# Designs tried in a protein design run: designed miniproteins, single chains. Part 110

Each design is a single chain, and the fold is of that chain. pLDDT is the mean over its residues in the fold that is shown.

## One batch from the design tools (miniprotein)

Design m3832
Fold by ESMFold2-Fast:
Structure m3832 (fold): chain A 90 residues (1-90)
Amino acid sequence: PVYSFSEEQQNTSRFIGLALRALGHLIQAELLLEKGEPLEKVREALELAEEDLREMRKLIEEKNLEEVFYNVLKKLEERLREVRKKAEER
């Protein structure tokens, strides 16, 4: 049989890729902050995470993805707010 990815499978795969990229940038920002690295490096990682989260939201809206995708986005947005708050307290 010839395997083809459905649009739904492609959208899910793209969403997972964006979510993992956002999580990676958030972890990077947290590690930089914990290591006492310059705030400019922390801000750069947070800006990249914010861009990833914007792309995730755009994908949800443009493809009318299910509420479960929005719940994942919300959790990552909450983590971004927490890391940003810690950076602002330095």
Scores: mean pLDDT 85

Design m3833
Fold by ESMFold2-Fast:
Structure m3833 (fold): chain A 60 residues (1-60)
Amino acid sequence: MAEKEELLLRAAYEVIKAGHDKETAKNAVRLAAKTLGWEVSDETIDRIVEEAIERVEKEK
């Protein structure tokens, strides 16, 4: 997996862990990618956010 996807996953993870919903996490990932100049598809963003949700859920 590309290093950029791991950084975006960490951003999504922190948003979800803080108690925000999936849409808030998706928007945070989009903003982070745009700020870093990375082109990512909505499908990639959805996958990253789903992975972040799974990681948080496993810790409960």
Scores: mean pLDDT 79

Design m3834
Fold by ESMFold2-Fast:
Structure m3834 (fold): chain A 70 residues (1-70)
Amino acid sequence: GPDPMITVTFDEETWKNLSKEDKLEIAKVIEEYWKENPVSTTIEIKNGEITSSAPLPQEYIDKLKEIIEK
């Protein structure tokens, strides 16, 4: 549909603990997800937990967890 967008929100602690490289890697995972699933989605990453306004396939949750749990 018109104006699909993905928004990723981080808590302050998670954001401070992510390196620039980690943030770029997360952006790549989100881009991969969006190419396969072009649906407006809000993804929240806080306290080591990942939640999504649209169903997020487990493979993308696992990829994001690998980055934030380093």
Scores: mean pLDDT 77

Design m3835
Fold by ESMFold2-Fast:
Parts: sequence; C-alpha cells; structure tokens
Structure m3835 (fold): chain A 89 residues (1-89)
Amino acid sequence: MEIKVEVKMSIENGVRHGEATVEVASDEDYVATFTFTIGDKTQVVEKVIRNGKATASVSAPGSETLKLEAEARRFDQPVIASASGTVTN
C-alpha cells in the first residue's frame, strides 16, 4: 500500500494559493480530508478515493494567514498520512 500526500503554497501579486493532493494505490476505500483555514475561518472538504487521486485548491487575497491541511484515512481508522502548508502575505 502506498499513500502520498502533498501540499504546495505560493504567493503571487498579494494572492495566496494552496494546492493539495492525496494519492492512494490500494484496493480499499480511503477518505481524503482537505481543511482550508483563512484567518479564523475554517472550511472542510472530504473526498472518497480508491486506487486514485484527490485534489483541492484554494486562493485567498488579503492579509490573513492561509493554511491548507490534507489527510488520508480509512473510514474506521485514524489519520495515516498528512501534510500541511501555511502562507502569510
């Protein structure tokens, strides 16, 4: 079983960008959870993956810190792989 979790952050012209990828090579269903935090506001996106890839991206203008977290787990198990990134303008 191989699980890859990647988070990439960047700033372009005062706009903060985050991109996250979860890739799973397995015959079992996994849940990819993407958590976006802009200042004090958090949003969560979940995707089910089996032998595949899930991606999420976010862009935020302004002066607040942007944090992106990506996690992979099986439905009845704790988080088994994670990555995070933070960028502040």
Scores: mean pLDDT 79

Design m3836
Fold by ESMFold2-Fast:
Structure m3836 (fold): chain A 99 residues (1-99)
Amino acid sequence: MKLEEIVRRLEELRRRMEAETDSPLAKTAARVIGRAVEIVRRLQEEPEDPELIFELEVTRGIMGILLGVARLTNEPERDIRLLDEAIELIDEAIRLVKE
């Protein structure tokens, strides 16, 4: 998968999360996905920027924490699936920029 496709899919997940839930956790996750999109777009222009790669890894870490909290706090299965899909896309972006 190319970085452009990852950006498109992350933006779709962010929109779904914002539109389909009033959960504070899901709204926070949508904001974090938005940050991941911003970082990946910058990495398309600066593919080897170590600060941007590190920020993307930190963003992935934050998403992992949110997924853990969602599973513990009885969030809807839909929201958990959207979080998991977003994490998979961020992991793919990290793989593409490091390799």
Scores: mean pLDDT 84

Design m3837
Fold by ESMFold2-Fast:
Structure m3837 (fold): chain A 67 residues (1-67)
Amino acid sequence: SREELVDEIVEEIAKEENLSEEEKAIVREAALETARATRDLSLEQQRRIVRAVAEGTVFALKIRKEL
């Protein structure tokens, strides 16, 4: 399901990047919106796009910490 796909990706990235609860919430929100925007695509295509957006969000959060 869409929720399961998002939760799996967010949990994996949170562990890899040692995200705080606040950062995890931001990444999850971005991932959910991406999944909603791409619901017309296959589950495999959604997984790839959601993962890319989640990783991009983490990158942006890391830049924010350096400001």
Scores: mean pLDDT 83

Design m3838
Fold by ESMFold2-Fast:
Structure m3838 (fold): chain A 98 residues (1-98)
Amino acid sequence: SEEKRKEVREKWERYQALLDELSRILGISREKVEEILREMLANGDFSLLEKLIDSHNLTPEQRERVFELARELIELLKSVTDEDLQLMAEIYREELKK
């Protein structure tokens, strides 16, 4: 349905916005942020994120924001259903044909 497609697009847009902010604060690529998120989701391992925070000499406020953004991204990813993934793949295929 159009309503379900809108919901899936909104999740995708939020995901992209959170990745952009993390990428900007940490000065790393979106791909690297996604690598860190995969580690955090699979193992509960924050070691890659901690190493990046320590290497970039972030302010306490920036550090808190990075952890908050990472938590929001993990929660968003956990909210994605198999149906959402199927719809995202369909939307992506439709956009590739344009």
Scores: mean pLDDT 75

Design m3839
Fold by ESMFold2-Fast:
Structure m3839 (fold): chain A 99 residues (1-99)
Amino acid sequence: SLEEVEERLRRAAREGMKKAIEWYEKNKDKLVPLPEEQRKAFEKGYETFLKNLEKVNPLAARILKEVEEEARKTLSDEQYWLAVSGATEAILAALAELE
């Protein structure tokens, strides 16, 4: 059902973000700081990605838009791109399993 698909995608996104943030916290002393220009490039690229995803899967696009908006407001630059990428990878994997 659509409700079960939404719940599965929301869970995948949460788990993907959590794993990415936990990985960052364990490895942050080994990471090169993300330049501000790369953060801005990621945000613009991700906006384009979501617009394209909405045409194919509006539900997944809506969930990831909510995830990106929350991450942008609450996370550091390094946590932001890792968390959004982790959520995106988890959702795309869940969608592949549903096909």
Scores: mean pLDDT 84

Design m3840
Fold by ESMFold2-Fast:
Structure m3840 (fold): chain A 63 residues (1-63)
Amino acid sequence: MKVVVKARLAAPSSEALLAVLEAISAAVRDVEQGKLTVEEAQARIDAAVAEAGASGTVEVSAA
């Protein structure tokens, strides 16, 4: 199953941005492998954005 991510992010550091991107990649992979639902992936990504101190939106949907 193909997953589409739409992201508009601003992060206070390259480290914070990398952490969010890594979380997005991991969540997408887990959805594609059937380990997570799209809703669980969205929650995980939202938590990672908050923990990193980043701002913006990330939306995960099935394609």
Scores: mean pLDDT 81

Design m3841
Fold by ESMFold2-Fast:
Structure m3841 (fold): chain A 80 residues (1-80)
Amino acid sequence: MEKIELAKKLGELLENKADAKEIAKVTAPYNILDEKLAKALVEAYENPDPTKLSEEQKEAVNRVLKLVQEAAAEYQALQA
């Protein structure tokens, strides 16, 4: 799966309030989020105060930000 498609699917799962297991099923094969980090991401998404994030929530958010940045770079390469 391309990083653009993976980022889009992760966004859809978060919008549909998918559980950590469903998120990890999509992201763990690509070494982005395991079930523990997917749970931390869902918790961060539901309470997005960046000053109150746990270390696991920060790690999960950072991995998603990296995925989004890599997806944006792939999108620019395809469009430019």
Scores: mean pLDDT 77

Design m3842
Fold by ESMFold2-Fast:
Structure m3842 (fold): chain A 108 residues (1-108)
Amino acid sequence: DADRIAQAVEDLVKRLSRLVEEGATVEELRERVPGLAREIARRHGLSEEDAEALAEYMLGLVEQAIKVAELLKAGKITWEQAYQMLVNYSGDGSLATVFFEGVKKTVE
């Protein structure tokens, strides 16, 4: 159910945004994201298969954000390129924005 998946993603974005506002790095998000994705997916009535798929998708976004933070620390990409990489990988501006702020907390 695409609409329930979209609602679960919106709730997850709100939860992750609060964590990042509280100073969470992308490494800290990596530890919490799989559990949060499964919890939120179940609350929205997603199947265990869809909950696991959402957790895997979100973990992939965190792994990409960690890669982006490493490239920024090495001086190999700009902040503009970093944001564009997250947009291209997620296909979602809200997710890209949350992970970009997490990258900032990690690099700064």
Scores: mean pLDDT 85

Design m3843
Fold by ESMFold2-Fast:
Structure m3843 (fold): chain A 91 residues (1-91)
Amino acid sequence: SEAEVNAIIDKVVALYNSGNHDEAAQLIKDNFDLIKKNLKGGKIWAVQAGYEKAIGLTSLAQYNEAMARQFGLSDEDLQKYITFGEAMALV
């Protein structure tokens, strides 16, 4: 469900921000198909931006962040999904 995926993403972001990177990576691996199926619209642009930032593609990350904003993500959601995308680079 969307609520289940949101809870998983929130936990990944919390683990990543607290430096528990191994647990964050494992939680992503365990739930990858469910997460991938449920990321849509502005959220997927924000996740791509975070991933690209983590792997050094700075200009592409800025473009995808701008796209996420155009899809109407709040600053809070934008930061959350960008952080989740950075965590995706761990897997």
Scores: mean pLDDT 87

Design m3844
Fold by ESMFold2-Fast:
Structure m3844 (fold): chain A 68 residues (1-68)
Amino acid sequence: SLIEEINEKWKAQAEMYKKTEEQLIQAGKAEILAQQYEEIANAYEKLGDLVQANSARKRAEELKALLE
């Protein structure tokens, strides 16, 4: 279905963004990425999407660990 095709494309897009994120980490941008994920987590929490908020918060924590 169209919805399944869109979901598969979004997963592929997420993998591409993950590779871009890894490149940004190598460029020393992990602190900025961690801050962005914290803002995303706060936005999801405010909207009541605790699953997405928790995922974003966990990623921010992982990125912060790279700075310590």
Scores: mean pLDDT 77

Design m3845
Fold by ESMFold2-Fast:
Structure m3845 (fold): chain A 98 residues (1-98)
Amino acid sequence: SLAEEARKYFLLGQKALSEGDFEKAEEYFKKALEYAEKAGDLKLIGMSYFGLGVLYALKGDFEKAIEYLTKAIEYFEKAGDLESAKAAEEVKKKVEEM
C-alpha cells in the first residue's frame, strides 16, 4: 500500500540519518512524505516532516528545521497523536535555543 511505502522510506531515511548520509536521508524522508500524502495518512505525514526537521537541525539549518517541526506538530495534532505532537514541540524548543 501507499502507507506501507511511506513507512519503508521513513525507515530508510532514519537509517541514512544514523549513518550520517544526510543527502540520502533527505531523499528518503521526502519520498516518505510523498507516499504519506498520497495515502492521506496524517500520522505518517507528521512523522516524515519530523524526520526532515531533525535532519535539518543536524545540518545546522535551524530555520528549515523549525519550519518542518512546525508542520510535524500540525499533522500529529490533526491525527490526534498528542504524544508525538508534544515530542515534536520539545525538539522544536531545543532547536530554537540553538
Scores: mean pLDDT 92

Design m3846
Fold by ESMFold2-Fast:
Structure m3846 (fold): chain A 60 residues (1-60)
Amino acid sequence: PLGPRARYIREAARARHPDDPAAVERYVAQVEKLLVRKVTEEKRQEVTDEDIDAAIAAAP
């Protein structure tokens, strides 16, 4: 559901896990889960770039 933002997240994941495609996809899924949880808890409809950067920093 992130569209072009999904590419940005995946590139960040590849930087952290360059030789592990499975870890890249797990990282992307973790970031997406954090974003969905945050906007749901805050009752927002839209994800911001600041939300994405924070989720990337928080994801292992």
Scores: mean pLDDT 74

Design m3847
Fold by ESMFold2-Fast:
Structure m3847 (fold): chain A 88 residues (1-88)
Amino acid sequence: GSVDFSNVKVSEEIKEKVKEVLEKLGYEVEEDSGMLKVSKDGEPVATVVPTEEKIIIIAPSEEKVPIAEEIGKKLEEELGMPVEVLLA
């Protein structure tokens, strides 16, 4: 298999649901090492790290915190999971 299950902290189903929600909102999503890199119009806006207990959203700069918080609100509404927004 291409995945080491001993290091999996989040289900693939949760990652797929997060990706679907973000793509429906018009964001571009790229998966990298279990994280979801989110862009809009070619510009990086957030990194989403889904876990079994909560969704973590990392803003790359202070200017992107409002976008990260908006993404977090939408993910919380759609998935019913707690969301935490962090600054990189």
Scores: mean pLDDT 76

Design m3848
Fold by ESMFold2-Fast:
Structure m3848 (fold): chain A 63 residues (1-63)
Amino acid sequence: MEEEIQKKFEELKENVTKGLSVLGEKSDEEVEELVRTGARQAAASKRSQGVEVSPILLAIAEK
């Protein structure tokens, strides 16, 4: 489970880095914080809609 969470986190980090290449350069630490913030917002949005949040998304939000 931890390996799967780490893989998903790295995948999201890479996707954010690719997107940000058009918007400016970001450090790995800034990209990681953006991924965590996005995961927290997504989890909160799903909870407010009464939808179950995936354990992987919750684990990323808690990093």
Scores: mean pLDDT 71

Design m3849
Fold by ESMFold2-Fast:
Structure m3849 (fold): chain A 69 residues (1-69)
Amino acid sequence: MGLKYAVSGDVLYVDLSEVTDPEEAAKEVLELAKKHKVRRVALFGPEEITRKVAEMLRKEGIEAQVIEE
């Protein structure tokens, strides 16, 4: 699955606007965070998706922030 993302400094920015499965998205974001050695993630997209992904990331020790639409 290809998420739209960018890395700037120690933060991974992820666009979840086209995501329908938050669990698969959370898994891919975790893999991207590990690959880029970041522990902070900023999530963009529908609140229902971003909240679930953020909760899953926080359980894995990643700081996840939901950016308001």
Scores: mean pLDDT 80

Design m3850
Fold by ESMFold2-Fast:
Structure m3850 (fold): chain A 72 residues (1-72)
Amino acid sequence: SDFVQASSEVEREVRRLSREIARETGIPFGQALSRVRSAITQETLDAVFAGDVEKAKEMVRKAAEEVKKKLL
């Protein structure tokens, strides 16, 4: 997949997980989104640049789980 498509799909996953964190923890969506985005590593970005959407989404899900654990 090209970078634009991969970037779009990963951003959609980031927003989806951020909404879930906001609902489950009670923090505002904007705060959840900021925390998830801050947890994105260079390895995740490298996967997006390589068009490896599945790997990038898996790494985003793990980052979101760690964000949620720190908020509970």
Scores: mean pLDDT 84

Design m3851
Fold by ESMFold2-Fast:
Structure m3851 (fold): chain A 89 residues (1-89)
Amino acid sequence: MTLTAEPAEKVDGKWKLTVTATNNSSEPVTVHVIVRVGGKIVDVKSATLNAGETVTITLEVKADETIEVYGTFVQDVGSPFVKLGTVKT
């Protein structure tokens, strides 16, 4: 399974965060994308991907502090959160 964040872009006072998730397994999997600001979770998006499916998840965050983006896939055994990107504002 592949989880990739694009460079963050500032649009109209908000940071646009884009994450692409691909399910390379033979089973459906749920992906969670978590945005943290100042050590707190400020946004969470989830999607369920069928086998071989790719989805693009976009989040918009208004923050003047460092933004950290994490992602994980959930199956029977799960996967650890992976840090996908950091934006210094």
Scores: mean pLDDT 75

Design m3852
Fold by ESMFold2-Fast:
Structure m3852 (fold): chain A 71 residues (1-71)
Amino acid sequence: MSEEEIEKLAEKIVELRPDMSLETARKVVEGAIKLLKEGKSIDEVAEFISRVTGLSYEEAKKIAEELKKLL
């Protein structure tokens, strides 16, 4: 996954959570990628994103599914 793809997903998180910095959102995306590479399910990755960002599970699941498509 390219730096540009990570940036675009981080920007989507910031759009949903405007109180979050782009740097923090980028770290969330990187953490989610690590979990996917470790063989974690989409549901486990969505739970991680929801927990660390405060996004709903449904919003976090959409981000996790988009990440998996880019890997």
Scores: mean pLDDT 82

Design m3853
Fold by ESMFold2-Fast:
Structure m3853 (fold): chain A 83 residues (1-83)
Amino acid sequence: DMRLAIETAVELSEEERELLREVSQFPSLREALDALLDDPERLRLLAEILHRASQRDESMKPLWDFVKRYLTERGLEDLIPAE
């Protein structure tokens, strides 16, 4: 369960927890990202959550790499947190 793994790896605000709840209702992460394309603030927040999770838990790195590639392929590199 992606949501449980992220919640175990990092501390989440109420806003971040609610976003993950919404994201977990989609059949796939790609479909969740597609739904957020017209809401850059929420898409940025999701990217920040997954980046933080990948920094704490190595098993989350493939998920973060997927999100980075998804954003880069769509010219949304400005939503990727600076390393």
Scores: mean pLDDT 81

Design m3854
Fold by ESMFold2-Fast:
Structure m3854 (fold): chain A 68 residues (1-68)
Amino acid sequence: MEELKEKLKRINELTRRLARALSEQDFEAAVQILRELYELYKELGDEKGYEVVKRWLRTLAPDVEIEE
């Protein structure tokens, strides 16, 4: 329970940072934030969440290596 709440707070923080990076056209920072979001959603077992983040990564950096 506590770990889930902590991860959700981190996802919210990363989502806000992602919005800022995109507003500043800092796509390198956006890709790094998306990688961390992908790992968090995958660890949570949130299939919808990590699929959305994976599509964003493919759009912004299609050649980025994502380890399973």
Scores: mean pLDDT 75

Design m3855
Fold by ESMFold2-Fast:
Structure m3855 (fold): chain A 91 residues (1-91)
Amino acid sequence: MIKSVDLSEEEIEELEKKLRELVEELLAANLPPVQEAYENMDPAEARKVYYEKLAEMYAKLIEKLKELGAREEVIAALEEIRDLAEAKAAE
């Protein structure tokens, strides 16, 4: 069985920070679209769609984690990442 308390609070905070840093790096980078679905779009439009899709993915992940009883701290961190992706999509 998977135990939710197998990690210390410090280890969880470190993992949350690393995940946040990783997503911030991905959002800060002018990453090209990774799928052929964006081939027929302007590069600016392709980046917008990429960030919109990323935000949608995190929104769905947040909803599922809430159903599973994930910690509010984890949910809050993921919501910040989602909001950053939405902000990048609006640029």
Scores: mean pLDDT 63

Design m3856
Fold by ESMFold2-Fast:
Order: structure tokens, then sequence, then C-alpha cells
Structure m3856 (fold): chain A 73 residues (1-73)
């Protein structure tokens, strides 16, 4: 559980950095659409976790973290 919560926090932290960067560039529509996509992935990971598919939940969050880190380069 702790590892899942840490990954969830990491996704939200990185997503907030991406949203802030897009907003600083005046890309408000992109920031909103990006936020929606991240929230959908978080929801999918939570659904997998609550259904007992911890491996799938981890994979979804790890993929999200990788994509977010790519966007922050």
Amino acid sequence: MEEFIERLKKVRELANKVIEELEKQGKYDEAMEFGKRVEEKIREALDAYYNGDFQKAKEILDEAIKELEERLK
C-alpha cells in the first residue's frame, strides 16, 4: 500500500509541475486537457488497486510517471 501511495503522490507532483509549465506558456487549454488525462489514469490505477490487481495498478502509475518525466525534459 505505501509504495502505491508514494507512486500516486509522485504522479500528482509531476503532473502539477507540467500543468504549471503549460500555464506559464499560456497553454491553458492544453493544461486542462492534460489534467483530465492524468486524472483518468489515476482513476484507472485506483480501480485496479481496489479490485486487487496491485500489479496492474503499479504498472499504470509507473507508465504515468515515465510519461510525465518525459514531458518535463
Scores: mean pLDDT 82

Design m3857
Fold by ESMFold2-Fast:
Structure m3857 (fold): chain A 100 residues (1-100)
Amino acid sequence: SERDKLLRGIGYVLRLIGMELDVEKEKDPKKILEISKESVRLAREAVELLPGDPIAIRALELALRVIDLGIEKSKSDEKAVAELEKLKEEVRKLLAEQRA
């Protein structure tokens, strides 16, 4: 049902908020990259579940926040930053598509 999709979408948003907190606590760039990759995966699942919905857009915005914080915390690791910047571009493209 539509309500079940909305509830699952809210679940993705709550998990993404938790992932932003996980990145705030993490010091290892490799673990930050893994959390950031998982945030993109969850945001993509929210988009597939609720395409164009404000919940899916919010999930993508939260994934961007996770990635941006990850970049700030990983400045000493050029390879991690490069991979995070690629993830950021992927999320930006998805966000543009959802807002069109």
Scores: mean pLDDT 90

Design m3858
Fold by ESMFold2-Fast:
Structure m3858 (fold): chain A 88 residues (1-88)
Amino acid sequence: RKEEILEIIRKGIEAEVAGDEAAVKEYFLELLRLTNDDEAAIAVVRDALESGVTTPAYRAAQAALAPAVRAAMAEIEEEARRLAEEYE
């Protein structure tokens, strides 16, 4: 799960740097799928992104994604810190 989240984030950043907005959108939906597990919410988010309209479901999905992403990033950062301290 956390490794999958990191991989999708990395691919999303690469797509954004390349200017591929369609790929960035697909990776964002993949993150929501991994963290939300709600097919109905994912469908609403997809529709909102395509139409450029922000809905309550879209905001709820973003709120649900943010804590999971932050938790995964924090744990990865802590592991990296411990490895560095162990060998320094």
Scores: mean pLDDT 57

Design m3859
Fold by ESMFold2-Fast:
Structure m3859 (fold): chain A 81 residues (1-81)
Amino acid sequence: SMQEELAAIAREALARLEAAHPDMPELHRLSVGAAVQEAVRRSRSAEEFLALLEETIAREKDPVLRELLREFRRIFEELWA
């Protein structure tokens, strides 16, 4: 299903983000994971998912977490092509 495909690609994007940042603090890793999982749960398409991530990024006050979410979005977009 579209939901299963979206969740699988999101998991791959998270794995690549973590591999690129091996020293990422656990709290940041959990925060990115939680934001991504919530966006997957609330979306019906890749377009909705990306829109929800963009809203989350715009509202994020932690500059490190904001940049990690931006990098996640870039990786996800590359994989979803």
Scores: mean pLDDT 88

Design m3860
Fold by ESMFold2-Fast:
Structure m3860 (fold): chain A 82 residues (1-82)
Amino acid sequence: SEKKKLIEEAKKELEELYKEAMSKLTNPEAIAFLDKQYNKAIKQIDKLSKKDLSVDQLKFELDIIMGMFYISLGVAKLIDSK
């Protein structure tokens, strides 16, 4: 289904971003922060997969989750620079 594909693509992108960032972070505070945000994002996507949303609504909600994770990547880099 289109909805299943959107969920799988979002999870894959999120995992790739997480792995790339985790390979570069050295500060334990930054690592712990990003790990928490990654787990939060995955749980939010899993909750969306159980809702009867339209394709457009699902895309919108996934874009918000992904956008928030991109912000978290930036925050983790700032913590890592301390």
Scores: mean pLDDT 89

Design m3861
Fold by ESMFold2-Fast:
Structure m3861 (fold): chain A 58 residues (1-58)
Amino acid sequence: MVERIAEALRTMFADRASVTRAQARAFVERYFDDYSEEALTAALARLEAEGLLTVLPD
């Protein structure tokens, strides 16, 4: 699931360099019925590590 969430977030925010945790959570919760907060956290960490997205702490 982590890779699917990461791909969805990357696609959704392709026109943006950054996303907040709240925005990412709201998106994933909307599109993934049985989402895990651990999977979301892992997906965001992966995207940030790969330089595809910057996760804002705000």
Scores: mean pLDDT 75

Design m3862
Fold by ESMFold2-Fast:
Parts: sequence; C-alpha cells; structure tokens
Structure m3862 (fold): chain A 55 residues (1-55)
Amino acid sequence: TVTSPVSGVEFPLVPPGEEVIDPKSLAVFRRNEDGSWEFVSFEEKVDPVTREPFK
C-alpha cells in the first residue's frame, strides 16, 4: 500500500500510469514511474471504488 500525500489514507499498491481517488479528499492522483504521485484533479460525487459518478 501507499499513503495519500494529502489525507494520509492508504491506497492499494498501484502500478505506474494508473490513477486512484482519495476517498477522504476526492483528489485524483496518478502514479509516476519514479514512485511519485501527480495530482490530476478533484472528482466531485465519484464513487472511489468504481470511479464512476454517483447516481
């Protein structure tokens, strides 16, 4: 697992190039090949499990 740089929530280990959503902040991060996290955007009303918009 890796820790969110924003909220401290742990994500499952994600390979480089993949995106994850922080369930506390709803921030979307992409993992780089060097192991760093790039902030992409905030996702409003997105389910952090399915990464789909809430109904």
Scores: mean pLDDT 64

Design m3863
Fold by ESMFold2-Fast:
Structure m3863 (fold): chain A 85 residues (1-85)
Amino acid sequence: SSLREEADRDLAEVEADPELLKKAWATVEGFIEQSEKMPGEKVLEILGSEENVETTIYIMKRIAEAYGGDMEKVEKTAKKLKELL
């Protein structure tokens, strides 16, 4: 199965549960903060592949939209991650 298909299934479950959505947004914020503190090469090592980078961006944007989180921070991080590709 594609990573996108797995992400879509997991995101549907998270979006249906306010407690899971809150935890998911906290995880996204933590990832953004950590990614800003480390070199791009280490971020790529953690994510492991271009497909994982694109899937991570997609997940972050969907969680931010569903939660009403800081989309500007998500888009800034997404741009930084895409520049690593």
Scores: mean pLDDT 81

Design m3864
Fold by ESMFold2-Fast:
Structure m3864 (fold): chain A 73 residues (1-73)
Amino acid sequence: KKTFTVTLITDSSATTAVISAATPTDALKAFAAAQSATITSAPTVFSTGGSTVAVASASLQGAPATIAAATAA
């Protein structure tokens, strides 16, 4: 499995973790579930500088949030 750095960002906080998963989307979904965040948009997957990144809009306790997973360096 690959290792991904996943960050959940709200207006008041940023939480990050290193997640082992098959894809950045899987890592993103696993971390959202662990943080009790709801994914509100389909994850967008793209490649930048040799890394694969997934990004989605989310909500945490009703507050808008962004969640992103990137290949860990």
Scores: mean pLDDT 79

Design m3865
Fold by ESMFold2-Fast:
Structure m3865 (fold): chain A 74 residues (1-74)
Amino acid sequence: LKPSIKYGIEQAEKDLEVLESIPEVASSPEGQKLLKEMREQIEKMAKAKSDEEVLKEHGKLIELAKKLYEKMLK
């Protein structure tokens, strides 16, 4: 993987930790479900063997983050 792609995965992991630290998200069933799905998506990105696979899985992570924002933070 390119260094920029590896950096992106590391930042996604840190961003997830921040979201997990928000009590309103972490204590809700919907928030817990979305956080779990986002974590699984980051794991898929980390297991990807090509930049193209990481970008594909990253697209799904963005969709999950959007759902979290729309349901929990609005």
Scores: mean pLDDT 78

Design m3866
Fold by ESMFold2-Fast:
Structure m3866 (fold): chain A 80 residues (1-80)
Amino acid sequence: GNLEEALELLKKAKTEDDVGKALEKLVEGESLEVGQRIAEGAVRLIDKYGFEKAKEIIIKALEESKSAEEVAEKLLEAGK
């Protein structure tokens, strides 16, 4: 599914743009609100922790989630 494909892309990501492409795959068919929350969470994590640590947190969020909405919640919580 989209979550599994996004996780595979994230594990191979080398740039912030690669992370963005993986998260675009995750939010295919989701509401605009869910997509915006995921984007905001990811940007906040990269700004706060840097690329490598943010990528690690985002990967863990996808591994521990069953839906894009659950990923959004985990990313926003991790960025607090």
Scores: mean pLDDT 86

Design m3867
Fold by ESMFold2-Fast:
Structure m3867 (fold): chain A 75 residues (1-75)
Amino acid sequence: MSDAELAALRLAMEVAGLSPAATAAVLEAMRTGAPMSQEQLDAVGRAQAALAADPEATRALLEAVGESPEGLEVP
């Protein structure tokens, strides 16, 4: 998973109602490849579905965190 995808997913999970600790645990598991709990998987799926339904919001989130899969280098 790209750094931009991880950054967008982090924000989406926090707005989906995960605690900062739970969000950090999910991100760590994704970075290390460790297995996640069902609750963490559900939260990730929900966040991804929300972002996929609104690509312009996804792009805004990626730009806000300073990363973009579309190769944005400047504002």
Scores: mean pLDDT 64

